Designed miniproteins, single chains, continued (5). Designs and how they scored, part 48

Each design is a single chain, and the fold is of that chain. pLDDT is the mean over its residues in the fold that is shown.

## One batch from the design tools (miniprotein)

Design m17654
Fold by ESMFold2-Fast:
Structure m17654 (fold): chain A 76 residues (1-76)
Amino acid sequence: SLPSDEELRQTAEQILDTLLSMPDVTREDIESIMRVLAPVSQEEIDSFWQSVQNGDRETVIEQITRFIRRRARLRE
């Protein structure tokens, strides 16, 4: 069954916290993780990386949540 919106947000927050805990996280690491989560465009990767660099936590959480939902739909 599809996860709830709250569970998706919690998962997205855990992913973000994990990424932020790694002192040597690169753009290439982010790109690899995003591509594993869902089909993503280069522009989505660029936008995500900028949000991470700017410390825009809420935007990053929303983006991860969208990618998780996209992945879940592909498994239906």
Scores: mean pLDDT 76

Design m17655
Fold by ESMFold2-Fast:
Structure m17655 (fold): chain A 84 residues (1-84)
Amino acid sequence: MTPEQAEEDIEVLLRAAEEALEEAETKEFSKKEAILRASALGIELSAARFLLDNAELTEEQREKLEEAIEKLERAIKILEEKAK
């Protein structure tokens, strides 16, 4: 994957990560909803990590993708706490 091809995927992942973190922090979840949402975000996290490890990225793109990964990990952690 070229940097040009990765740009759209990185922008989508960063936006999704920002929205997921905001939702995890502000929205009320049932235990079941929190479990299901955390699982879905886990798939997105795996995809983001795969891009970071395997795609040809600019330094700026790498930083954005690492930010998306950090936000997804934080969102998942919040949802896992709500699932208790």
Scores: mean pLDDT 84

Design m17656
Fold by ESMFold2-Fast:
Structure m17656 (fold): chain A 93 residues (1-93)
Amino acid sequence: KIEEIKKLGEEMVAAVEAGDVDAFNEAYRKLAEVIDSLPLSPEERQKLTNLLVAARILAVAALISTDPQERADALEGIRGIFEEILEIVEKAL
């Protein structure tokens, strides 16, 4: 449930910090599966899908960047997106 989503979000952030693309993709896949299992409205599902896509875009930017500040900004953005995902899920459940 919420604890699993939080853990997977933390695993995705840790994978980006470590530069581990395989770990990021695995956590992303698992998180998408958990979200797909939730009793969400079509509107809530669309919002969560958009947030997951945004997190993936920022993760790619962080993974390819050589600028420490750009990587830090992208990681902060990813954390903010996961906070929004958790808020939507908590409100829906």
Scores: mean pLDDT 82

Design m17657
Fold by ESMFold2-Fast:
Structure m17657 (fold): chain A 98 residues (1-98)
Amino acid sequence: PEFLPAEELYKKAVEKREEMKEEIEKIKELLKLIEENPEEFIKLAHEQGGEIGKEDLPTAKEQLKERLEFLEEVLKAVEEGDKEKLAEIVKERAEKAV
């Protein structure tokens, strides 16, 4: 029982629904920026205290895609009211991270 109960997890995800939608849109914009203006993406990362170069762009793109996929799956589970699926998504993500 390292994870929140499915009911509590679902409640928190519902409360974060609009924030997740905003993060999804921001990630999509960052992915587009990497494709259209990689120099501008590097500049923005440096302004945020990141030390990335052009060699790091593929890794950054993959990380953004993984985050996007996770948020879209969570948002879908919330919209469908599938509390068990939401708990499963969170558990699988945690297992993949360790």
Scores: mean pLDDT 77

Design m17658
Fold by ESMFold2-Fast:
Structure m17658 (fold): chain A 94 residues (1-94)
Amino acid sequence: MEVGVVVLRVRAADREAAEAAVDAARAAAEASPGVLSVEAAIQEVPGGYEVIVVATFESLEAAEAAAERLRAAVAAVPGVTEVEVAVGRVEAGD
């Protein structure tokens, strides 16, 4: 089984922006075809908050198509200062 993964690493100015970034990423992922799961973590870092979002998809193609949507949705959140996106695949169940 091949699963696509999108990992977003987000810097937010405050906790409200961090929580809004999680909500935006989750909504964008749920609106994307082939989404399987969305997990998010918020942590305090020097200078603000870091958000890590991990979204899994039925295929690498679905993950790649969703990645820009998730990035754009998070980048539009007031107080988000940086967004990094990584896309990959995981092979499971030989």
Scores: mean pLDDT 83

Design m17659
Fold by ESMFold2-Fast:
Structure m17659 (fold): chain A 73 residues (1-73)
Amino acid sequence: MSREEAREATERAIERVREAVKSLPKDEALKRLDGMIAELEAALADPSTPPEEKEVARRLLEAAKKLKEEIEK
C-alpha cells in the first residue's frame, strides 16, 4: 500500500469516527472515544505492531484525543 493510500485511509477513518460520535449522546460519545484511545494506545505499546501501522495509529490517537476535547467543551 502506498503512503498516499495509507494517508487517505487514515483520513477516511477519522471522518467515519467523527460521524459515528456525532450520532451518539455526549456521554456515550466520550465512552466510545475513550475505548478507541485505549485500543490505539495498546497498539502503539505492542512491539509486534509494524512501524507504518504505528504511524497511522499515532495519527488516529491524536485525532481521537482532539475530538474528545471538542466534545468535552
Scores: mean pLDDT 77

Design m17660
Fold by ESMFold2-Fast:
Structure m17660 (fold): chain A 101 residues (1-101)
Amino acid sequence: MLEEKIKRINELALEALKALEEKDAEKAREKAREALETAREAIESTDLPEDVREELLSEAEAFLENVEKAVEHIDDPRKMAALATAAALTATALVIQFELA
């Protein structure tokens, strides 16, 4: 169950990042929001310490924020690439933290 949600979060994060590369702002936001929602469901359905839950939620929210910032700079290839990289790092941290929890 948790492993399936972690896989779905990773798939949604990759889809959001690909949408940024394709300059599809609506799809990037949609996939990032779905990733956050799936992460919230994984956190709520798993018996995790409060501190771990707060860290996972913070990383999931940071991922969405970085994608939304990248969308705001979608016409600036340099800024968009930097923010997309930040989003990718946040998604990677989130997945690793779930696997270690």
Scores: mean pLDDT 82

Design m17661
Fold by ESMFold2-Fast:
Structure m17661 (fold): chain A 84 residues (1-84)
Amino acid sequence: GRARFEAVAEAAVAAALPEAERNADHPDPRATMRRLLEAVLDAMLAAGAITPRLRELLLRLAEDPDDEALQAELERELAALFAA
């Protein structure tokens, strides 16, 4: 459910944070943020907290946060995940 998603997300972010700080001076901040998101999502996927589809939707939404169709698909996938 949602509590497991949030707990795994918090742990994955905490694990990725030192790497983020080490890459703070990277010339492309967007590339750095994307790599961090990928690392967090890969850790969550490995822990079974998200699906491959949810990982794909989150990465695509990070590239186009105003895409309403992607937002709707993400909300549907999250609702299914939180109901489990």
Scores: mean pLDDT 75

Design m17662
Fold by ESMFold2-Fast:
Structure m17662 (fold): chain A 61 residues (1-61)
Amino acid sequence: MMSPQTVKLYDKLKKIDPKSAKKLGVYGKDVINSPPSVQSSKQTSFSIQIIGEIIDIKIKK
């Protein structure tokens, strides 16, 4: 199960850059489909990827 915080970060990215959000959506699906034992680590990686994309968008401005 993804944390509400990760979901909010992804929704924010979707609003700012839908194309990057769609590309990262595969990682979100991987988190949901993963066993509980690895789901937390995959969720952390997914959150980091979202934050990285948001920062990259700010730098490119």
Scores: mean pLDDT 72

Design m17663
Fold by ESMFold2-Fast:
Structure m17663 (fold): chain A 78 residues (1-78)
Amino acid sequence: SPATVEEIREKLEEQAKLARELGDDFTAELAEELKGIDDPIEALRRALRRVLLRLGYPEEEVERRIADSLAGKPAVFP
């Protein structure tokens, strides 16, 4: 639901503040990128894509996992 997406964004914002204090440039840059996206679903999709690619998942798997997450299907992350 829209409320659930908003809760995720709030948690990401809290983590972004901590990351800035710790000098975590990746998380800080991601937070700024997400703030520029008006559509919360597109923001979530972009965040998931960047994180999963950084973890080494192939593009095909990343797109599948994003689609499953946004459709409300159970997500299995290692």
Scores: mean pLDDT 72

Design m17664
Fold by ESMFold2-Fast:
Structure m17664 (fold): chain A 61 residues (1-61)
Amino acid sequence: EVAEREARGHEATAEYFRKKAEDLRKQYEKDPSLDPQEVNKKIEEYEALAEKHRAEAEAAR
């Protein structure tokens, strides 16, 4: 298997989802009229995906 290719793919995906979570946090801080339950749910989803891909990247190496 191409472990380095898998690891790099998972690292890129993890960074993508971390950035999505951070962007959403910043948006919520600027616009608190957004539904906090929906915002928190989406942030948790992105963070979970980022951690999953980070763990898979580490495991692939």
Scores: mean pLDDT 78

Design m17665
Fold by ESMFold2-Fast:
Structure m17665 (fold): chain A 65 residues (1-65)
Amino acid sequence: MDFNAIRVGFVILLRSGEEDKARAARDYLLAGAPDADTAAKIEDAYATALEETGRADEALAVRQR
């Protein structure tokens, strides 16, 4: 799985205001994660995308879940 490509996808959705789609994509990827390590990397990619789009408080909330 290319976590950098996943992060870029989240950044595109967040920058276009498609926050619900970004969350849905994260939930879909997490549901399909084969192990906890893959799930953690998906959540890290999502949190990093939130940070890169100026959503630091939302990124912190994701990292605490």
Scores: mean pLDDT 81

Design m17666
Fold by ESMFold2-Fast:
Structure m17666 (fold): chain A 68 residues (1-68)
Amino acid sequence: SMAEEIAKRIEERARELIEREGLGSGDAFDRAGVELVLEGLTEALKEAIKRYGKEILEKLEREFGPSR
């Protein structure tokens, strides 16, 4: 669904930034913690999109959605 595509794009973008900034480079626990938080945020975002519907979806599509 569109919500899943947008969430995936945001997750990928966040992953790139995390790697660039070296977050989780200290030790294995730090890296795992960052990944766990990212996964939780992605799930929360999907839920919010389902809850709020079109208005938020349209705004997110402008920046992160597939080309139309």
Scores: mean pLDDT 65

Design m17667
Fold by ESMFold2-Fast:
Structure m17667 (fold): chain A 74 residues (1-74)
Amino acid sequence: MKPSKEEIDIETEAALVIIQAAVGKLYARRKGDEEAVKEFDELIDEANRSAQALDREGIEKVREKVRELAKKLD
């Protein structure tokens, strides 16, 4: 019943992506970019779903989307 190393690694990566998306959301809100705020909310939801499915590839895809969206905010 102890989580496997893979489960811990996946959950840790998901948590970091969610934190990064949450920071991006705060930055977008400060800029008044409500569309970007919505996109970060959707990415947080995707990261949570991938974490529940233990989908490492899904988490990596969300991480790249968060990075790209953050770059668009300049």
Scores: mean pLDDT 82

Design m17668
Fold by ESMFold2-Fast:
Structure m17668 (fold): chain A 69 residues (1-69)
Amino acid sequence: SLESLLSLPPHAQIGFAVEGLKSDDPRARELGLQLLAALPAEHRAAARERVETIDDPEVRARALAVLDA
């Protein structure tokens, strides 16, 4: 669940978010976006670096937009 993932350390949350966004599962992609949206501001740079490894330009752009919100 999202609540279980939010209990993880920030680096683990970023890892799960990026893997979710790379998944073909719409639920995993949505959870990935929600994890990025809940991420503390001090971890934004690390999250952006990981998100930029996403090959799908639409998914990458959406994730970057969430981090910039």
Scores: mean pLDDT 81

Design m17669
Fold by ESMFold2-Fast:
Structure m17669 (fold): chain A 62 residues (1-62)
Amino acid sequence: VLGEAVAVKDYVGTTPDEITIRKGDRVTVLEKLDENNVKAEVEFNGEKTVGVVPIKYLKLLK
């Protein structure tokens, strides 16, 4: 786990490997995949999903 982040804007996953996040969602950054993408975990209605999200949609928490 690299840390906690908050979504700064909405992102709709376009492939099966990507997750959907909404502005203000808390996400756990698990792994950096490349310069632009991370593997992250998000929780919706008590269900946790893991997938790829572009890092530009996230603000890392200190």
Scores: mean pLDDT 77

Design m17670
Fold by ESMFold2-Fast:
Structure m17670 (fold): chain A 64 residues (1-64)
Amino acid sequence: MEEERKEQLRRSVLALKSRMPESPLDPEEITEEELARLLMALGFGMPPTASDDELLEAGWAFGK
């Protein structure tokens, strides 16, 4: 389960990299926490560089 989840996270990072090739995003240097954060930002339709506060705001906007 965890291994499959980590593979999905890595694939998502590669997909983000292909969408934003000029991004300094490096799938090898990114931690698991950073990968999860990037997926949350993408899920809310926000840039992968969005702050945690911005991600919370997006979640609240859809949750309210």
Scores: mean pLDDT 59

Design m17671
Fold by ESMFold2-Fast:
Structure m17671 (fold): chain A 94 residues (1-94)
Amino acid sequence: MTPEQQQRARDILTAALTDVLTSHGASQSDIDQVQSLLTQYLDARSRGDLETAAKLQKQLSDAMMKALPHVSPSQLASRFTAAVLRRIADSIEL
């Protein structure tokens, strides 16, 4: 993938995650933490650091649950998946 394609994929994931968090009233501090963890997770995966990626995936999950304590983990996963799919669809629609 080109650097531009990698950045666009990261932007889509970050925007989808931010949409879910913002729509449920997460604080800006929690949103910033989740965005930072997502970036670190994607970087770890891209360089093949599976141990760091697994640790960051758990931290990302915990940060999302902390940001939205009133939303169940299954509901959060479903809403995030829907937001990602919506963002991908929007990026290819003319």
Scores: mean pLDDT 73

Design m17672
Fold by ESMFold2-Fast:
Structure m17672 (fold): chain A 97 residues (1-97)
Amino acid sequence: MIEKLRKAVEYAEEAYRAHEAGDWEKAREYVERALKYAEEAREDEIARGLLESLRAALKALEAGYEKYKDEADAYITGARVQAEELRRKAEEEEAAR
């Protein structure tokens, strides 16, 4: 699950950078890839939040850059923080074995 969340965040960040570079088609592809990884991890509440953020970002790409930027930045940042927390807990449980 953690690797799926990490990949979802990674692709979402790449989508944002591609959109800033004017590569709108690549940005859309990265959002779709991030969405796929988030769906595969959706048993986690963090994955559900990221899933909703990515769906909103995909709709925002059709509405324009400024809206996509605001949605992607806010939700990607939150998802990254929570993904790091889950990774930390997984590592602590691994070490406690």
Scores: mean pLDDT 64

Design m17673
Fold by ESMFold2-Fast:
Structure m17673 (fold): chain A 70 residues (1-70)
Amino acid sequence: SEEERDIESFVETVKILLEHAKKTHPEKFEEYAKQILDQAKKVIEEKYGKNSPLAQKALERIEEVIKEIL
């Protein structure tokens, strides 16, 4: 679906930002990751609404990406 493509595109953007932060600022990765994640959560909530199934799916995908990068 279009919504699933939009979610995956957004997740890919977040992944790129997290990987870039880890590569360029390894000593500050936790700080940058927290900022990126806080911003991503706000964007997801604004786009899909809090507690919506789409918002939950997007957040779960981001959580998976974090676990892969950490």
Scores: mean pLDDT 82

Design m17674
Fold by ESMFold2-Fast:
Structure m17674 (fold): chain A 72 residues (1-72)
Amino acid sequence: SHMHVKLIIESQVTALRMLSWALKKAGHDEAAKLANDAADRLDSLLRQGRITEQQADADYQQVLKKVKDLVA
């Protein structure tokens, strides 16, 4: 349902914000910015009704991979 999709994407936005905060505290400023910028992007698209669950998950997974690569 649309409501279920919204909750999933909102949880991904929250996870990226929490990840950004943790990365910033660890001194990973570039990775923290990447995570926070992704959260802003997903939140904006969700509020505009211009993102699907599949698109949000693809972006979320790609950001997590890039963050992992930056902190390795």
Scores: mean pLDDT 90

Design m17675
Fold by ESMFold2-Fast:
Structure m17675 (fold): chain A 94 residues (1-94)
Amino acid sequence: SIEDILNEIKEILKKHLSEEEYEELYKKLERVVAEMKKVLSDEEVLKILQSFLDFLKSVAEKNPNNPKLVARAFEAALQLMEKDIEEVKKEQEE
């Protein structure tokens, strides 16, 4: 489920980031997911989040001593998802 994937992402962030960084990035993720749910089906949201989780796991596993890189990779991926959502919104508005 979407909630299960979000919980896995949360646990990875908690392991690698400070409490402040984790809370900020997870809040941004929740906002992006809420926007996705407005324009995409649950199945499409699930696929996007699964790809994001797989990417995050790969970065974290390969960079266990570099939490800053994990944080930056997470934020970059969120920015790309936000851009994709805005493009979908434009297509749906016209």
Scores: mean pLDDT 79

Design m17676
Fold by ESMFold2-Fast:
Structure m17676 (fold): chain A 81 residues (1-81)
Amino acid sequence: MEPLTPEEARALAERVLDAYRESLIAQHPENADEIKALVDRVRPAAIEAAVKASEQGKTLEEVLRAMADAFRRALEEIAAA
């Protein structure tokens, strides 16, 4: 399987985060502002993780996993604050 380019990884990360935001807002419209703020807070870390994984020649699945790990770590840091 061909690895993603950094441009493809960035575009994928943006799309995944936007879809996740929309899904959460659709389920919890009363929390739309908080959801937007949370996604915006974790967005840079998730994108950086995706691009870095792509630069290392990782596959689509590995890029998605790197994003998920970065997102989880960012949430843990926010929860600890």
Scores: mean pLDDT 79

Design m17677
Fold by ESMFold2-Fast:
Structure m17677 (fold): chain A 99 residues (1-99)
Amino acid sequence: MAAERVAKKLHETYGVDFEEVKAELERLMAASEAFRRLVEEMAKEPSFEEMVETYLLHAASSHEWTEEQKKNILEKLPELAKEANVEKAMKKVEEWLKK
């Protein structure tokens, strides 16, 4: 599944627990259709860097998000990409979905 692939890459990159990250991604995917599609597109990419690029492109093109929400995501992605802690990254993603 898409969440499994993304969780594995986050586990390899940050050394976090695979099952915990997978469960959190699945929870967020169940809560948001836009996030589900985003994770599915990210899962198609071979590298973490390419996953972040796919995140940016998909987030910007989502019809479920207003122009203000798209702008906020585009401005925040460089900050998220520098985050060396998956817990902080997941909190930022959850905050963006709240807007």
Scores: mean pLDDT 61

Design m17678
Fold by ESMFold2-Fast:
Parts: sequence; structure tokens; C-alpha cells
Structure m17678 (fold): chain A 58 residues (1-58)
Amino acid sequence: MSDEELERAARAAKEAAEREAGARLSDQQITDGAKAAFELGLRSPEGAAKFAVGASRP
């Protein structure tokens, strides 16, 4: 996974998380969720964003 790909996924995850959770998630939680999604083999920014949102929900 490239650094540019991770940056893209993190930004997409942040926007998705803010939309879903009303901006309650920290930037760190969103970034960590996106990285975890990619470690699990989710290569698409859309997949990483959905995983980050789900992982950050209470």
C-alpha cells in the first residue's frame, strides 16, 4: 500500500465518518481505522472509509 493511497483513504474515511457520526470522531480514530482496513486487505478508499466508520462507532 502506497503512502498516497493511505492518504486518500484517510481523507475519504474522515469525510464518511463526519457524515455518519456528526463530526464526533477524532482524526486519529479515522486514520487508525483506515490503516486497519488496509491491513485486512480492503484496498479501496470506499471500503476503508466504511470500515473506519464502523470501527469507530460505540
Scores: mean pLDDT 63

Design m17679
Fold by ESMFold2-Fast:
Structure m17679 (fold): chain A 103 residues (1-103)
Amino acid sequence: MPPLTDEQLAASDAIGRHAARIGRLLAEYEELKRNGLLTPEDERRLTEQLIREIDLLTDAAIENRDVDPDTTEAAIGLLRDLSKNSPPEVSKKAEEQVKRLEE
């Protein structure tokens, strides 16, 4: 494989940061739900934060599509997984962003 350029590394880092934040928010949501501690306030807060990070992930993937197509494809994969395995509002947002990335 050819070595990654500085621009490709920067793109991978940007997308990776938002993906990591999504992973942490989902873990918090799932833990609270499993323990019966998910309040309506926490569910709203976590859903709003997840939607925001999904939007930022998608924007980073679009911006860097021509620079790092492999990392963009990984971001699409994550969004497809979120569309199947997330709360309804998050799932719907992930589906909309997959469509935006595939255009």
Scores: mean pLDDT 77

Design m17680
Fold by ESMFold2-Fast:
Structure m17680 (fold): chain A 73 residues (1-73)
Amino acid sequence: PPRAPEEIVFSEEELALPEEEQERIRRRRLAREVAEQLDKVAVAFAEEVLERYKRGEAGEAGAEEARRELEQA
C-alpha cells in the first residue's frame, strides 16, 4: 500500500507548542515533502521544461502544461 508522508511527524518540543504553531509546522513540512517528491518524480520532465526555456520556446502554455504533467505523474 502507498506510504503516508512523514511531514506531519512532530517532535516532543513541537507538541509543546500551541495548536496554531503546530499547524504552521505541519503545512511547512507538507510543502517541503511535496516539493521533494514532485522534484524526484518529475525530474525528467523538469529537464525538458528547462531545455525549452533555454531555447526560448517556453511560453505560458509550456509552463502550465508542465504543472499539469507534474500532477498527473
Scores: mean pLDDT 62

Design m17681
Fold by ESMFold2-Fast:
Structure m17681 (fold): chain A 71 residues (1-71)
Amino acid sequence: SHDEIAAKGAEEARKKNSAAGGAAAAHEFQLYGGARGAQVGYESAKEAMKKGGGTQAHVDTAKAAAERAGA
């Protein structure tokens, strides 16, 4: 249906925007906010993926940034 096609398109757009945005935020917080900020970016990426707004690869990237900032 049109609704299914539109939903799939929106989901793919959110994968590119939301989870990638979460990973970018984790990287920025790593630079400016330290481990706590990077962890927030990681949590944002996980929530985006849970809602269909991202991929596991984006979550893994955000997790690596958080670990690098705080581990």
Scores: mean pLDDT 61

Design m17682
Fold by ESMFold2-Fast:
Structure m17682 (fold): chain A 99 residues (1-99)
Amino acid sequence: SAEALRQYEEAVARAREKLEDNPEAQEVIEELARINVELLKKKEAGIELSEEEKEELRKKLEEAVAKLKELVPELTPEELMALVAEKTLELLKEEEEKK
């Protein structure tokens, strides 16, 4: 809906503002977005992650979220998810332009 889109765009804007002066936190967000791109590519190719790969991914995600809470404690889960989703879409668009 138009309301959900506005809430999403506002969450992205707030997240960007909160991370503006924190390059280390920005790098963590970019790493999470890169992980999402890789997962989407594997899904499109019909490749399923092993149980071991899923567990390693879970631990990596938990560590990244903990790092972000330490670096930017004011960042809400909704803002984090919105910014990661936005960065994931940006990376996917860049890859299509390289084809």
Scores: mean pLDDT 83

Design m17683
Fold by ESMFold2-Fast:
Structure m17683 (fold): chain A 68 residues (1-68)
Amino acid sequence: GDKEEAEKAIESMERGIAQLEELGLHEAAAYLRRKLEEAKRLFEQGKYKEAIEVLEEGERETVRLILA
């Protein structure tokens, strides 16, 4: 269900942020942490699809940041 999908997306994002920090990409990691905080707030409100959308947008912009 949407809740389970959102929970997995949050976990995946937490792992991605840790990997970016390990690689020294602190600016990208900080950006994704802000998106993760927003997604967690939406998740607590039961807005699972909106939480996933915020994380997907964050991932898309982060690819631009690290490949630019």
Scores: mean pLDDT 85

Design m17684
Fold by ESMFold2-Fast:
Structure m17684 (fold): chain A 81 residues (1-81)
Amino acid sequence: SLTLEEYNILKNFLVSISDEELEELVKKLHENPRKEIDFNDPLSIVEKAVVPPGKSIKDFSLEELLERAKLVKEGFRSLDE
């Protein structure tokens, strides 16, 4: 599970970027998967947001990662106050 601080980092980052920029980050992540999560690294933020616990980038196709990233970003935008 995410801490509140980690959750806010993921939400604020994904909501702040364009859909085009998110797609570029997902493509880079698919080509070069992270070995460990670093919240100062945009690719690590995207991986932590879109990849479920116990899975890795290697378990998903690029198309699946792009769809997951879009759904997560839309979810953050749709959060109740």
Scores: mean pLDDT 77

Design m17685
Fold by ESMFold2-Fast:
Structure m17685 (fold): chain A 66 residues (1-66)
Amino acid sequence: MSKEVVEKGEKKLEEIASVADEKLKEQSKRAIELLRRAAEGGAPAESIKESSDGIVDYLQQQVDKS
């Protein structure tokens, strides 16, 4: 279900935000909003999962570089 995919993505993004600086926390919040809106707009769960995984990987790399 799209809701479960969004919730999983939100948890990962919140974990990243917990160790991130203020800028990355804002990026995580924005990503969560985008995933939620995509799900509400009827985007396929697979597309939401791919977007979530890509965003998580990107933000994780930013944390690792810091």
Scores: mean pLDDT 75

Design m17686
Fold by ESMFold2-Fast:
Structure m17686 (fold): chain A 87 residues (1-87)
Amino acid sequence: SMMELEKEKKIGLAALGIAAKKNPSSSQEFIELAQKEYEKLKNTNLKDEELDKLAEEGRKAMYEYLMKKHGVSREELEEKEAEVEAE
């Protein structure tokens, strides 16, 4: 369902944010941490309210990490986010 797809995307954002907060040293480490956190969150049966909060916090943490550590522009990150939302 569309609601399940939205939930999956929010889990993805939450996982990326948790990985970003661990301050990974490389893009490879960031991806590996994000994948690990995604699997953990997927199996956690989070309440919708908790997931929404984690996804919002995750988006902010991911933006901060990528801008600070990799010099990615906010515009590029917003374009990538739009791509994820559009599938």
Scores: mean pLDDT 77

Design m17687
Fold by ESMFold2-Fast:
Structure m17687 (fold): chain A 85 residues (1-85)
Amino acid sequence: ASRAEIDAEIAETLALLADVFEENAKRYEKMAQEEKDPEKRQQLISEAEGYRKLAENLRKTAQDIADRLEAEGDHESAARVRAAL
């Protein structure tokens, strides 16, 4: 496999992991909406915000890899990463 293919596979995996963290954020947001205790609700909101920040950071890393691959002429590998974002 080429270096571009390996980097694209890593970036695609990071983008997919970001989707998992975003789904975790949505689950915590839903639990917060259903929580009657204000202190527990705030804890659930904080957990959701944490997962959203993790997802954002992973997507930024995957986007940076895609941009680098495109700049290096690896258009097919860059397109593969962007399809997962």
Scores: mean pLDDT 90

Design m17688
Fold by ESMFold2-Fast:
Structure m17688 (fold): chain A 87 residues (1-87)
Amino acid sequence: SLETVRRATREALRLAAETSDLKELVLRLEELFERLKLSKSVATAILQAALGYRDGLSFEEIKEIIESFPLSEEEKEVILEEVEKAL
């Protein structure tokens, strides 16, 4: 559901902000995506958004990455709304 995508994105961005170790961050994100039963495409898009956020990428750079994924327009919009709120 779109609510699940929104929750996953918010939680992923929070983990990216709070987790200093990259390997630990990736493991926590994988556990989150499995727990929420996200599709591989949605999980990978949110992972890339969280890593971009951690690396200090601009909203426009993260938007370009997310728009390249084979997601619905509503899924992309929800992910990008949460990224913009975190920046």
Scores: mean pLDDT 89

Design m17689
Fold by ESMFold2-Fast:
Structure m17689 (fold): chain A 68 residues (1-68)
Amino acid sequence: KAVELIKKGDIEGAKKAIDEEEEDLLSLIEAAITAIDLGYYDLAEYIIEKIKDKDPVAARMLKNMLKV
């Protein structure tokens, strides 16, 4: 659901979906990658911080993608 909102450019809707729907780890990772691919870096950082609490290794890998 959050990934679809990111693809539509609805950044506020995507943040709300992530906050309200308790997205699982895989959905958060997919959302972060989608945000990076589309250049929504602030949103990607927001999602990565949520991933860090669940999986610090995945968060580090995603953070490396932001430096490109």
Scores: mean pLDDT 77

